# Ledger of designs, part 84: designed miniproteins, single chains, continued (4)

Each design is a single chain, and the fold is of that chain. pLDDT is the mean over its residues in the fold that is shown.

## One batch from the design tools (miniprotein)

Design m15096
Fold by ESMFold2-Fast:
Parts: structure tokens; C-alpha cells; sequence
Structure m15096 (fold): chain A 57 residues (1-57)
């Protein structure tokens, strides 16, 4: 499921100074550690991380 672009975006968000990217990374981590996680929720959270990283100035 995770492409190289998605993996790189997650790593960038994890170490990012941007609060928006950091928030997206934390949201993804919360989804991944949920006992009621769905593939749809994971996909949406990953997409949010990618988008947040792309919008960092």
C-alpha cells in the first residue's frame, strides 16, 4: 500500500518543523495504533500527511 513517495512524506512529516505536517503525522500514528483501524482510515491519514508535506512552504 505505501509507495516510496508516501514513506518519504511520512518521514518528512515526522521531522518537520511545520505544525500542520506534525499534526498530520500524529493523526496517522493514532489511526495506525487504533484497535478499530480500517484500510480506508489509514489511506486517508497517509493522503493527509502527503498533502501536508506538499503544502509546506
Amino acid sequence: MLSEEEKNAILEAKTSKDPKARAAYLALGRVLTSPDVTEENVRAAVAAVVEAVKTVP
Scores: mean pLDDT 76

Design m15097
Fold by ESMFold2-Fast:
Structure m15097 (fold): chain A 65 residues (1-65)
Amino acid sequence: SEIEELEAFIEEIDRRIAALDRQIAALRKQGTRESLLQAQILEGVRALLLGIKGFLEKKIEKLKK
């Protein structure tokens, strides 16, 4: 079903966010100017993924009604 496909996509996004969180933590631990800039870029990507996840969750809610 479309709901199952969207739920699978959300699970994929959650896996990517978890990976980004680990990368961001590692880059911030390095503490170089370059690693901190990379961490900021990844934080931006993370925010976009959270936005997409929210959109998909809202779409699932609509499909269930």
Scores: mean pLDDT 89

Design m15098
Fold by ESMFold2-Fast:
Structure m15098 (fold): chain A 81 residues (1-81)
Amino acid sequence: SAQARIDERIENLKKLLKENADEEEIEKLKEELRELVEKGIEVKKKEGDKESVEYLEELLEKIDDLEETWRLLGRRELEEA
């Protein structure tokens, strides 16, 4: 399902950010995630599923915050090592 693909991309993004992966790889995955979420919003709007639309719009806003949060966690892990 579209939701399962979004969840998988989020987990992969968290992993890459915590592992201090290449910036280009992070940007590519982030772009793929945004595209997938935007497409999901369009589909759910056509279905009249307001709850899913609201969830996906909130998720889209959180993508940048998620990146910042998980990058900070990765830096802390490196500082403690």
Scores: mean pLDDT 70

Design m15099
Fold by ESMFold2-Fast:
Structure m15099 (fold): chain A 74 residues (1-74)
Amino acid sequence: NAARDERETALLSEATKAFVDALRAGLPPEQVEALKERFRQRMLDEGFSEEEAERILKTAETLAKNALDDVAER
């Protein structure tokens, strides 16, 4: 369980950073979707379920968008 929790935290951090970088660079939606799909496949390959991968990706995307919105609005 601990090893899986560490991998989940690492993947969440990696995905969040990648999404922040992609959004700041102004990547088009299709490239952001391709990035999201690559992370989803990686999570599935590492033994995470579809539900777990979706939760991690949704969290990462939300954190990335909130980071951009916080800078833009404040």
Scores: mean pLDDT 79

Design m15100
Fold by ESMFold2-Fast:
Formats: sequence, C-alpha cells, structure tokens
Structure m15100 (fold): chain A 95 residues (1-95)
Amino acid sequence: DPYRKLRDEHLKLAMEYIARYRETKSEEAREQALAHTREAAAHAEKAFSDMHPLLKEALREGWLARTRGMLAGDEEKGWEEALRLLEEASRRLNA
C-alpha cells in the first residue's frame, strides 16, 4: 500500500525533526516535525478511505498532539491527549 509506506516515511521524518529540535531548539526543525506529522495523517486518511470523518479528524489531531508533546519534552501528556481525542470521536460515533 503506497499510502501506508508514505505515512511511515513521514512519521520517521517527523521523529528525526523532533530529535533535532530537542538538540538544537531550531524553530525550522519544530515546523518540519509538525509538517511531516500532517503529511503522515493525510496519507493515512487516503490509506483508510472508508474511515469515518470524525475518526480521520481525531487521528490527525491525535498525531499532532503526540508530536507537540514530544517537542515540549512531555511525551506522556501528548499521548494522553491523543487517546482523549480518539475516545471522544468513538463516543460520538456510538451515540
């Protein structure tokens, strides 16, 4: 699946830019980490075309929350926010 491959490549790039930002505090590295996270989410949305729009939104915002948490040095808080967004979307779908 080319979209899954592109997703994984952009996630890898996002992680590399997170590491660079932690070392250098470069705003360019921070913006690149967020940009690659958005690209990964866009490719995931194409790979899972049948996914409900609320889940697509939660996935995108969840990955961005995780990347922001890692950039801030609070990876756990980023994961907690990502899970909260997915749980909220799941509740709305089951309402």
Scores: mean pLDDT 82

Design m15101
Fold by ESMFold2-Fast:
Structure m15101 (fold): chain A 98 residues (1-98)
Amino acid sequence: MEERKQELLERIDKLLAEAEKSDHPFRDEVISILKEARRLAEEATTPEQLDLIEKAIDYVKKALESENPLDREIYLALASMLLAVAKNILEQEKKKKE
């Protein structure tokens, strides 16, 4: 778990650096998604949370590589949805400990 978390955080930090250098019209949205992914990755307690965050980051990467604006919007929406699911799982796990 910890090794996988560290690798994911490093991957997110690289994408944040790339996004900040971009003149992309979706730059602010990408940065917002990546910052949320980073927070969720740091707090992740289950493999399922890491799987969802990794998949969300893959969609962000596809959005940054896409030349089609519609595909880009779809990839970013999918990334946000996956992060919302990961957040829900984290909140449910916290409630089980209470």
Scores: mean pLDDT 81

Design m15102
Fold by ESMFold2-Fast:
Structure m15102 (fold): chain A 57 residues (1-57)
Amino acid sequence: SLGATLAALMAARNARRQKAIDEKAPEAVELHRKTAGLDIDLERAKAVKPAEVTVAP
């Protein structure tokens, strides 16, 4: 029973942490996008060459 009460308290604390993380979600998403972009760029470079390479028309 005492352990159950402690577990409930811990669960509440976890829920609060999740709420705080949810508020930071937009920033985390942006950071993730930037990191993902870097990976995509590396993959594109490895594939052939940067699409930006434009030769004379």
Scores: mean pLDDT 62

Design m15103
Fold by ESMFold2-Fast:
Structure m15103 (fold): chain A 85 residues (1-85)
Amino acid sequence: SPLERARELNRQVADYSEKAAKEAKEMAEKTGNEKVRDYARQLEAIADSLRANPDMPLQQAERARETVDRLYKEAKEIAEKEMKK
């Protein structure tokens, strides 16, 4: 059903954002980069919000996934650039 699909997506995005936040925190600790640390905080906040609102509509869950993808990609790109110096 649409509601079951929304709940499953909310759970998947929350799990993804939580994992991304953990990896971004590890990258922030290794690089000392404040922007990577800010992205980690944002990713953690998204995970917390989704877990608090499991009945969030499918469209909002999809937008949250897009935001997680963007923040996580940007965090990795900054961290990789810092680690190659």
Scores: mean pLDDT 86

Design m15104
Fold by ESMFold2-Fast:
Structure m15104 (fold): chain A 86 residues (1-86)
Amino acid sequence: MTLILELENLSDEQLEFYLEYAKELKERGYDVEVEVEGNKLTIKIGNLTVEQLIGEALRAIGLGLDGHEVEVKFEGDELIIKIKFP
């Protein structure tokens, strides 16, 4: 299973934070792809078990719960979480 995190309206500090998050995931042995487009960041995490998918999805949603817009959808074997920062 694959988790896709789409992060929009990032500040420079938020971009640095999520790039470090992606680095930590790579250090933990996950297959991680990162794309940066201006103030938008896409993190794709592949080869997840169901337990890993749920854990990382809950973590990502938790990070977005600080008054931000959060959208969650499933497409095939991919879970997509979109977080728009203020």
Scores: mean pLDDT 77

Design m15105
Fold by ESMFold2-Fast:
Structure m15105 (fold): chain A 79 residues (1-79)
Amino acid sequence: MKEVEELKKKLDEEIMRLRREALESTDPQVRALYREAIDRAAKLMRQADKAETDEEKINLYKQALEEVRRARAEGERLR
């Protein structure tokens, strides 16, 4: 339970950071990349909320976190 809540908090913080970076970017490719990653992460978070077990929730939140982190790394490369 605490691990699920901590992962969700970390994910929320990283999504907020990605949204801020998208707003700062004038590159339409970077903005599209970040918006798509945020949408994918949101879908995974909704699946996690419906998951029956904490283990499944943790795995889904970790997948969402990975999507956000990959997008940031790619966006930095494009800047």
Scores: mean pLDDT 82

Design m15106
Fold by ESMFold2-Fast:
Structure m15106 (fold): chain A 62 residues (1-62)
Amino acid sequence: SVKEEAERILKEIDELKSKAPPELQPMIDAVRELARRAIETGDPRVVEAAKAGVEYLKKKLE
């Protein structure tokens, strides 16, 4: 569950990366790294942090 959720987040953040201006790239990379760590550790808190980052980026790119 945690791993599958993190994999979905990773795919979503990769899609956002293609649309994001250079100014947002560092945050996209940070969220991508959080998703990667969530896959490795299975930590639900890391998944929640990655989800929050994706939601923030989605709002910025609207």
Scores: mean pLDDT 81

Design m15107
Fold by ESMFold2-Fast:
Structure m15107 (fold): chain A 57 residues (1-57)
Amino acid sequence: SLLEEGERLGVLGAIYYAQGNRERAIALLEKALALYREAGDDKGAAGVERLLQQARA
């Protein structure tokens, strides 16, 4: 499902961010954000948006 795919990409993006790979983290988190928004999961989308702000800082 869109929600499950968004969750998987969000987790993978968080792992890359923790490893210092910002470029790959941002790409995965942007894809996760799109999937959470399409699924209507406002809470999931907000979590990804916060991490994207940190990755872009």
Scores: mean pLDDT 86

Design m15108
Fold by ESMFold2-Fast:
Structure m15108 (fold): chain A 59 residues (1-59)
Amino acid sequence: EQEKLYEEIKKLLEKIGEEEALKKLSEKFRVSPETIRTGIENKSFSKEALEKILETLKE
């Protein structure tokens, strides 16, 4: 279930551009872009956090 959310996030990062997408997320969530990148790579985010990330990227 969470795997599908990570795949959708990665697809949006590729579509938007990873640097631009991570900057948008870092501004929205007030964390560093590296923290977001690492969380995505390590699959350490909760389902709720992943849904908020997807919502932000779709804006």
Scores: mean pLDDT 80

Design m15109
Fold by ESMFold2-Fast:
Structure m15109 (fold): chain A 95 residues (1-95)
Amino acid sequence: SEAALEGGRAALEGGRAALDGGGRGGIAGGTAGVLGGAGAMFMAEVMKNALEGGLSALGGGRAALSGGERAGSERGIEGGRRGIEGGRAGIRAGE
């Protein structure tokens, strides 16, 4: 699913921004956002699994959003929200 791939990329970018903002919450949420986003991209593009890609993008997006909020990173928050939206769309496409 293109939506799961886009959500994964957004979660990865948001996670990186949260990591750049620093602090305990930013690092934890940013790390999870990067890992979830990368996993989503792998599942959607390599494994062609829209449901698993969407679930990974949703989880990564939520982590990036939380990390971005704690780090004060607007880019982390935006990437997290876009990751959540793409993840939800990927889940719907895979059902």
Scores: mean pLDDT 85

Design m15110
Fold by ESMFold2-Fast:
Structure m15110 (fold): chain A 66 residues (1-66)
Amino acid sequence: MEIIELAKEIANEEQKKILEERLPHSEENERLLREYAKKNNELEWLEKVEEEAIEIAKEWIEEQKK
C-alpha cells in the first residue's frame, strides 16, 4: 500500500521498525475486510473506496516530493 511506503520514506529508524512489525497484521486485517465485503456483495463498493483512497494518497505523495 502506497501510504505505508510513504510513511517508511519519512519515518525515522524507530518508526520504521514499528511499521515493519505491524505491516503483516495490517495486511491480514485488509484480507479479512475484503472477505467480509465479498460475503455481503459489497466488494465492488470496497474496491471503489480503496481506489479513491489510493488516488488521494498518490496526490499527497506528489506534494511531498515537491
Scores: mean pLDDT 61

Design m15111
Fold by ESMFold2-Fast:
Structure m15111 (fold): chain A 82 residues (1-82)
Amino acid sequence: MKSGADVVARALLERIPEAKKYSFEALKEIVRLLGGEDGDFSHDPRAVERGLAEILRDIIETKGKGPYGDPEVFEKVKKYFK
C-alpha cells in the first residue's frame, strides 16, 4: 500500500507544478484509482510514474475530458479538482 502509490505521488509533486495544489493524500488516491486497487504497480514503478505524470497533466489541463480521462475514474477523483 505504501510503496508504489507513495513513490508516484511524490514524483508527481516534484515534476508537475499543477500537482502541488493537491495534498499528498489526494495524489495517492488518484494514483491508486488510475493504477488499480492494489496500487503497488508491480510491473515497473518508474515507468508507471512517468506514464501517470502525463495522464495527470492531461486530466488537469482538459478537466477530465482528454483521452486519458475515464469518466468513471474522474467521477471518483473530481472532489480533488475543486
Scores: mean pLDDT 57

Design m15113
Fold by ESMFold2-Fast:
Structure m15113 (fold): chain A 61 residues (1-61)
Amino acid sequence: MDNELIAKVAELLREGPLTQSELAEKLGVSQSTVSKALNHLIKLGVAERLPDGRYALAARP
């Protein structure tokens, strides 16, 4: 799938927690596209959803 988009989402989350809408706006893509990238990162254990609805990196090796 879109490895470039997944990498960009991860890079933005390294700067701090962001909502799906903020990621979509910053990347110039639809919220559904961001949702797919976030689901992939969550399955890999790289990102997680916070209780307030933002997303953050789950681990930093």
Scores: mean pLDDT 78

Design m15114
Fold by ESMFold2-Fast:
Structure m15114 (fold): chain A 59 residues (1-59)
Amino acid sequence: MDREKARETLRRLVEEHGVLNVTEEELRKAMREAGASEEVIEETLEEFRRGKALSEEFA
């Protein structure tokens, strides 16, 4: 499913670079290349923004 592909892409980038070093642009590009729909990409970016904000508060 597209949502699972998008989440796998997010997980991989965060694991590789750390959540604070991943940009929304990089994540959007990687998910688009993986074949995720724009709707799924925006849903996953919302999830990413939430996680990044929490990480910044406790960094």
Scores: mean pLDDT 74

Design m15115
Fold by ESMFold2-Fast:
Structure m15115 (fold): chain A 54 residues (1-54)
Amino acid sequence: LSPELLRDIDLGLSDIIDSVIKIALENNKDKPLTPEEKEEIERLRRRAEELRAR
């Protein structure tokens, strides 16, 4: 894949990950997150950040 196309894909995927996290948190706003759930959300956020940085 070209670097330009890969960048566009990475930015799109990063945005999708952020949107999914937001929706999941909104659907579960009335319940406290478990340590395991917090760790998983941080893993997803890190992945989105890595895609943006690439």
Scores: mean pLDDT 78

Design m15116
Fold by ESMFold2-Fast:
Structure m15116 (fold): chain A 84 residues (1-84)
Amino acid sequence: HMERLERERKALEEAFKEIRDYLKSKGLVTDEEIEKMSFEELVRKAFEADPEKTREILEKYAGESVELDVYLALLTMQEALDKL
């Protein structure tokens, strides 16, 4: 349904806006770099800088977007593997 797709799109846009704002606030990316980076690259960079904060941001939107849920799962798996 159109409403479901709109909610999913808004959740994705809001989550990545928070990721971009976080990265910019830490001086880790510029506006120019953000324009060249994919959502996956932004999420990965944020997770490398602060995994706890990145997870917190993504968890706010968990269940609203399958794509965000996949990113959260991948980051969680990577963190678990690093501890093995």
Scores: mean pLDDT 75

Design m15117
Fold by ESMFold2-Fast:
Structure m15117 (fold): chain A 59 residues (1-59)
Amino acid sequence: GRLRLLQEAVLEAGTDPVTTELLERVAERLGLPRSVVRQIDTDGDGIVDADELAPFSAP
């Protein structure tokens, strides 16, 4: 799914933790809306941990 594509692109970037700015840039390149990034950043802290990405790795 589209969320898994975003996760795979983030993993390829090799950044940990991942920032929402990085996710927004990747989402824009994939043609995804900002709301997708907000769904992944569940705590709204501007940082995405592996745990926040895990639910989207098996769509």
Scores: mean pLDDT 63

Design m15118
Fold by ESMFold2-Fast:
Structure m15118 (fold): chain A 80 residues (1-80)
Amino acid sequence: MDERLRRAIELAEKAIEALKEGDVEKALELLEQARETVESQPLLAEGIEEAIRAAKEGDVEKAIKLLEGVITLARQLIES
């Protein structure tokens, strides 16, 4: 479990970096990988799906904020 959560955090962090650089296509690819990694964690998967939708709609700021929330939640789950 921890390794999957850690992988999802890494992918989400890389997606945030890609979004800040304006590379939405790369960010979406990374987020789809992150969603697949956490498919058994509904709250994390839902947060990533909302970030994917925001990024596709051009709302980069919302996508980044949603991903920051996902990373925080995933870190809390590892520390539990």
Scores: mean pLDDT 84

Design m15120
Fold by ESMFold2-Fast:
Order: C-alpha cells, then structure tokens, then sequence
Structure m15120 (fold): chain A 66 residues (1-66)
C-alpha cells in the first residue's frame, strides 16, 4: 500500500532525514518548501505507522499523516 506523511521543521533537521530516505526505494521524498518535507512510503501500514511514530518522538518535527 501507499502512505503519505507530511513532516514540518527547520531545514537543519530535515537534511539528516532526507539523506536517510533518499537512497531507500520504499520512500519517495519531496521537499515542498524550506520547512516542509513530503514522504511517500510504499510498504505495510504497520511499518508506515511505526515510521510516523518514530518521527513524532522528535520534538523538533511536526508530523501529519495524509
């Protein structure tokens, strides 16, 4: 299945996340703006939710599931 997640924060916090995901074929990463990153995950719902929960644990990031 396909899951979309919007992540907001400062560009400094996004650089590390973007570099982690850009090489993984399960993820599509789009930088929508300086403070907004859109992530599309191709996999299981359980894995997508675990990933979103991990991002929400970082107080520097704001995560919205689409």
Amino acid sequence: MTYRITVRGSVEHFIGLALRLIGDPRFEVEVVGEDTLRVTYHGSEEEARAFAAELRADPRLEVEEL
Scores: mean pLDDT 74

Design m15121
Fold by ESMFold2-Fast:
Structure m15121 (fold): chain A 60 residues (1-60)
Amino acid sequence: SKQEQIEKLKQQIEESRRVIDELEAVAAREKDPARRAALEERIAQLRKRIEELEEEIKKL
């Protein structure tokens, strides 16, 4: 159903947000600028994925 699809997408968003929180904590403690930049790039990609998932919910 449409509601089941929305719930599944919301669960994916919540999991992605948890990963972002974990990566942000690691990035804050990362002393190597190149590794920190790679972590920040991954965080940006996950934030974009969340926006795409939120847009999919709006289309349902």
Scores: mean pLDDT 88

Design m15122
Fold by ESMFold2-Fast:
Structure m15122 (fold): chain A 77 residues (1-77)
Amino acid sequence: MSPEELAEKVVEIVKDYIAGKISPEEARKRIRDLLLEAGFDEETAEEVADKIFSLVNRDGSVDLEKVRELIEEALKR
């Protein structure tokens, strides 16, 4: 999975959360599980998922470029 593809899937999970389809806890779990599927270890997946969730603005938007940068940086480790 490319960093771009992973970031797009993360944004889709965030959109489901904003639409009221899933809880914040479920959104964070789905992001973590997606990162684990992409080859991250459990510790890194939890750290990245937490950081991604902190990037969600009060209006429900998320900065896709910052999400992508965070994923790319984590993948270099």
Scores: mean pLDDT 75

Design m15123
Fold by ESMFold2-Fast:
Structure m15123 (fold): chain A 63 residues (1-63)
Amino acid sequence: DLQVRVAAIAASLGGYEVGKEAGKPDLGYKASVQALEKARADPSLTPEQGYELGKEIAKELLK
């Protein structure tokens, strides 16, 4: 449970940071929500994997 929480938080941070760097905090927020939901559905994710997942989701939204 704790690992799932940490991975979900890391995923939210990754998505938000990429959106923020692109000058689109609204997109960063959207990526954070999507990444959080996806990370919660996969309890096998490490925090590092969660963070990368969030970044990937934000990059997809930037396409």
Scores: mean pLDDT 80

Design m15124
Fold by ESMFold2-Fast:
Structure m15124 (fold): chain A 52 residues (1-52)
Amino acid sequence: DDELAEKLYKEFLELLEKGLSSEEALKKLSEKYKLSKKEIIDLLQKALLSKT
């Protein structure tokens, strides 16, 4: 869903600003939302393409 993709993208950027690596941020989002890392990546790409 577009709302979930946007929310994940926002949280991903926040984690990076806190000094986490991309891998660490993906891991945290995967655990928080109970999605695989691939699903998180796919949703982040969807959000990025929609905003770019």
Scores: mean pLDDT 79

Design m15125
Fold by ESMFold2-Fast:
Structure m15125 (fold): chain A 117 residues (1-117)
Amino acid sequence: MITLTESGGGTFREGSSLTLSSKYTGDVSSVAGVAWRRQRPGEPPEVIAAIGTFESGMVRYSRLLGRASISVDRAAKTAYLHLTDLRVEDTALYTSVALGTDGRYYYGEGVQVTVVE
């Protein structure tokens, strides 16, 4: 079973940057991909960045016009979300998601990010 342990949430200043970390457990070969999604107050959840975990540079996309990026350290079993030029509208619950090679999705508990002026 894959579990995800997230860290790096908290309160941030507008215009700063953050890095969220998600450490996954289980066999590294059992994870096909990792994504970061967020849910802003009053909005549906959205996927903001995703990457395949088998090979660096597989499917990688961002919905925030280059402000969000994702990386994976396979040896450390850790996926990172980097978010730059923070806006108060980036205030959300951020959740990491793993796609297992069994075709199932595994979710972390989420970390709260609050952006203030």
Scores: mean pLDDT 78

Design m15126
Fold by ESMFold2-Fast:
Structure m15126 (fold): chain A 89 residues (1-89)
Amino acid sequence: SKAETAIRLGEEGIEDGRRGIELAKNAKTLSQAIAAALLGIGAVFSGELAIRLGEEAGSQRAIELGREAIELGERAVKLALEALKKVSN
């Protein structure tokens, strides 16, 4: 269903956001900083889709998961950009 798909997207986004944050905090190479940023971007997109599909399906759970995914994804991107400055200089 749309609700089940939205919940899954939110959960996957949260996982990607958490992984992105962890990778960014421990990044030693340019490729790791880039990978962290891509995980964060993916988390934001999955979160936005989870909110949209959640609203269409009336799933408050999907909307809440999507919001968390966006927050984690944005944090991952910010940390990845900070890591990029340290590994490229």
Scores: mean pLDDT 91

Design m15127
Fold by ESMFold2-Fast:
Structure m15127 (fold): chain A 62 residues (1-62)
Amino acid sequence: SPVERLEELWLKAGEAIENGDEEAFDKILQEMDRLIAEETDPALKARLQAMKDSIEEERKRR
């Protein structure tokens, strides 16, 4: 499902933050943006966007 795919990307993004791998992080955000763009359900799209926003917030904390 799109949620499960984004959760996997969220975990990988967390690993990229811990490793200081900015290139990997940016690639993961691009994949998240792609999943969000492909989603046609407005409620699910908003949920996926919130998950992406949460990982960008996590990056700012570290």
Scores: mean pLDDT 83

Design m15128
Fold by ESMFold2-Fast:
Structure m15128 (fold): chain A 86 residues (1-86)
Amino acid sequence: MGVKVTIEGASVGLAIAAIGIGVDGYLEGREVEIEVEGNKITVTIKNASDKIVEEAIALAEGARELGHRVEISDNGDNVVITLELS
């Protein structure tokens, strides 16, 4: 089951971590899209494995602990991570 994660005020380090999750999905043979537009990065992994879902949730929890605004919701079979850089 997939997850949608939104992180506001994200650091470059969080952006690199999110891209790394996208690379993991690609290496698993999943369809992956990475979009960069201004200060916004979106990583989409279709039919994500439980491992990729757990990685996305761990990123979201880590960002929340660092004081970032984080939203997490169910997203069918896909993982979508959206970051707005500060």
Scores: mean pLDDT 87

Design m15129
Fold by ESMFold2-Fast:
Structure m15129 (fold): chain A 65 residues (1-65)
Amino acid sequence: SEVDRLVERLRALSEQHAEAVDAGDEATAARLGEEITRLVEELQRLVEENRRAGLPLPPDLDLPR
């Protein structure tokens, strides 16, 4: 599903962001942080839309905080 794909991408970007922070790559960390924020907003909107439409949520939603 699109939700599953966004969750997987968010997890991958969060790991890349942590790596960039550890490496002191401020430019990459800032870019990844902005992309993460946008994806979180998109994911929350899609989850809300699916809930209103009565669509099932994925059984294994692995979201970083």
Scores: mean pLDDT 76

Design m15130
Fold by ESMFold2-Fast:
Structure m15130 (fold): chain A 96 residues (1-96)
Amino acid sequence: MSLEEKKQLLIDAFNEAKKIVEEAARKAGKYDIGKELVNLLDKTIEIIKTSDEFGLVVAGTMALIGLTIGEVHEPELAEAFRKARDIVAEALNELE
């Protein structure tokens, strides 16, 4: 897999994670939390666009940490954070 293919794979995973978190936040009325997480994921996507291969692993790992913290601190959104984390983790595993 090329560096550009690895970037696109992570960007696609992050966009899917954003959709899951944003929809769950909307349904729970937790708009502020949804907005904060979408902003975090958007900033990470911008980092991914200009990253080397090591930077992709760092960006993905930091997102996993953030999503895990969200799962613990926002029980109403825990399932959405878990699903988003699993999507990002699967994409990271494909980077080899």
Scores: mean pLDDT 80

Design m15131
Fold by ESMFold2-Fast:
Structure m15131 (fold): chain A 63 residues (1-63)
Amino acid sequence: MYEEIAELARKAVEAIEAGDLETAEEYIRKLEELARQATDPLVKALAEHAVRENRELLEKAKE
């Protein structure tokens, strides 16, 4: 699960850097889904942190 969160977070960042904001949004949504389904509180917190960081980066890319 940690590897999946890291992979999705990396792909979101790469999509943002490439200007593909729609693809970035899809990866962020997958991170949000993973956070909702996580039963381990540490995994949930990590996924939620990744969502927050990538959402902030996405908003900066739009401005």
Scores: mean pLDDT 81

Design m15132
Fold by ESMFold2-Fast:
Structure m15132 (fold): chain A 61 residues (1-61)
Amino acid sequence: SMEGFSDEEIALIAETEALAERVRSGDYSEQERREVARRVAEVRELIDRLARRLAEELARP
């Protein structure tokens, strides 16, 4: 869900999807693939934290 996400956060989600697809289809060196995978994992964690904040906001009285 994109509800409660800013334009910047929506862009971050799109960039994460693009990075995942690039790693999947691209012919990256092992070191480059590793660095991209690390970045994707970090962005995934940020998205998870954002989802938690949204859930907390929806639970507010």
Scores: mean pLDDT 71

Design m15133
Fold by ESMFold2-Fast:
Structure m15133 (fold): chain A 80 residues (1-80)
Amino acid sequence: NKVLEEIAKKLAYITELPFEVALEIVEFIVKNLDKPLEEVLEKLKKEFPEEMKKMSEAFETEEKDLIKALRELLKEKLKE
């Protein structure tokens, strides 16, 4: 999916994560868009604990706010 790849590339650039890892995180969020934010956040922290910390530091924001913003962006882009 070209939209997910473009979002993953931007995420990788900002956070300095490998593209493959950023893409896995983006795809995980997309698969779990129907689930509550808290459940998605808990699963991301289990699967990608170091990556979640690095992203929070790179965006200078809480993990919950970052994942909330990514979910809204993905919902909007996938409607197109």
Scores: mean pLDDT 83

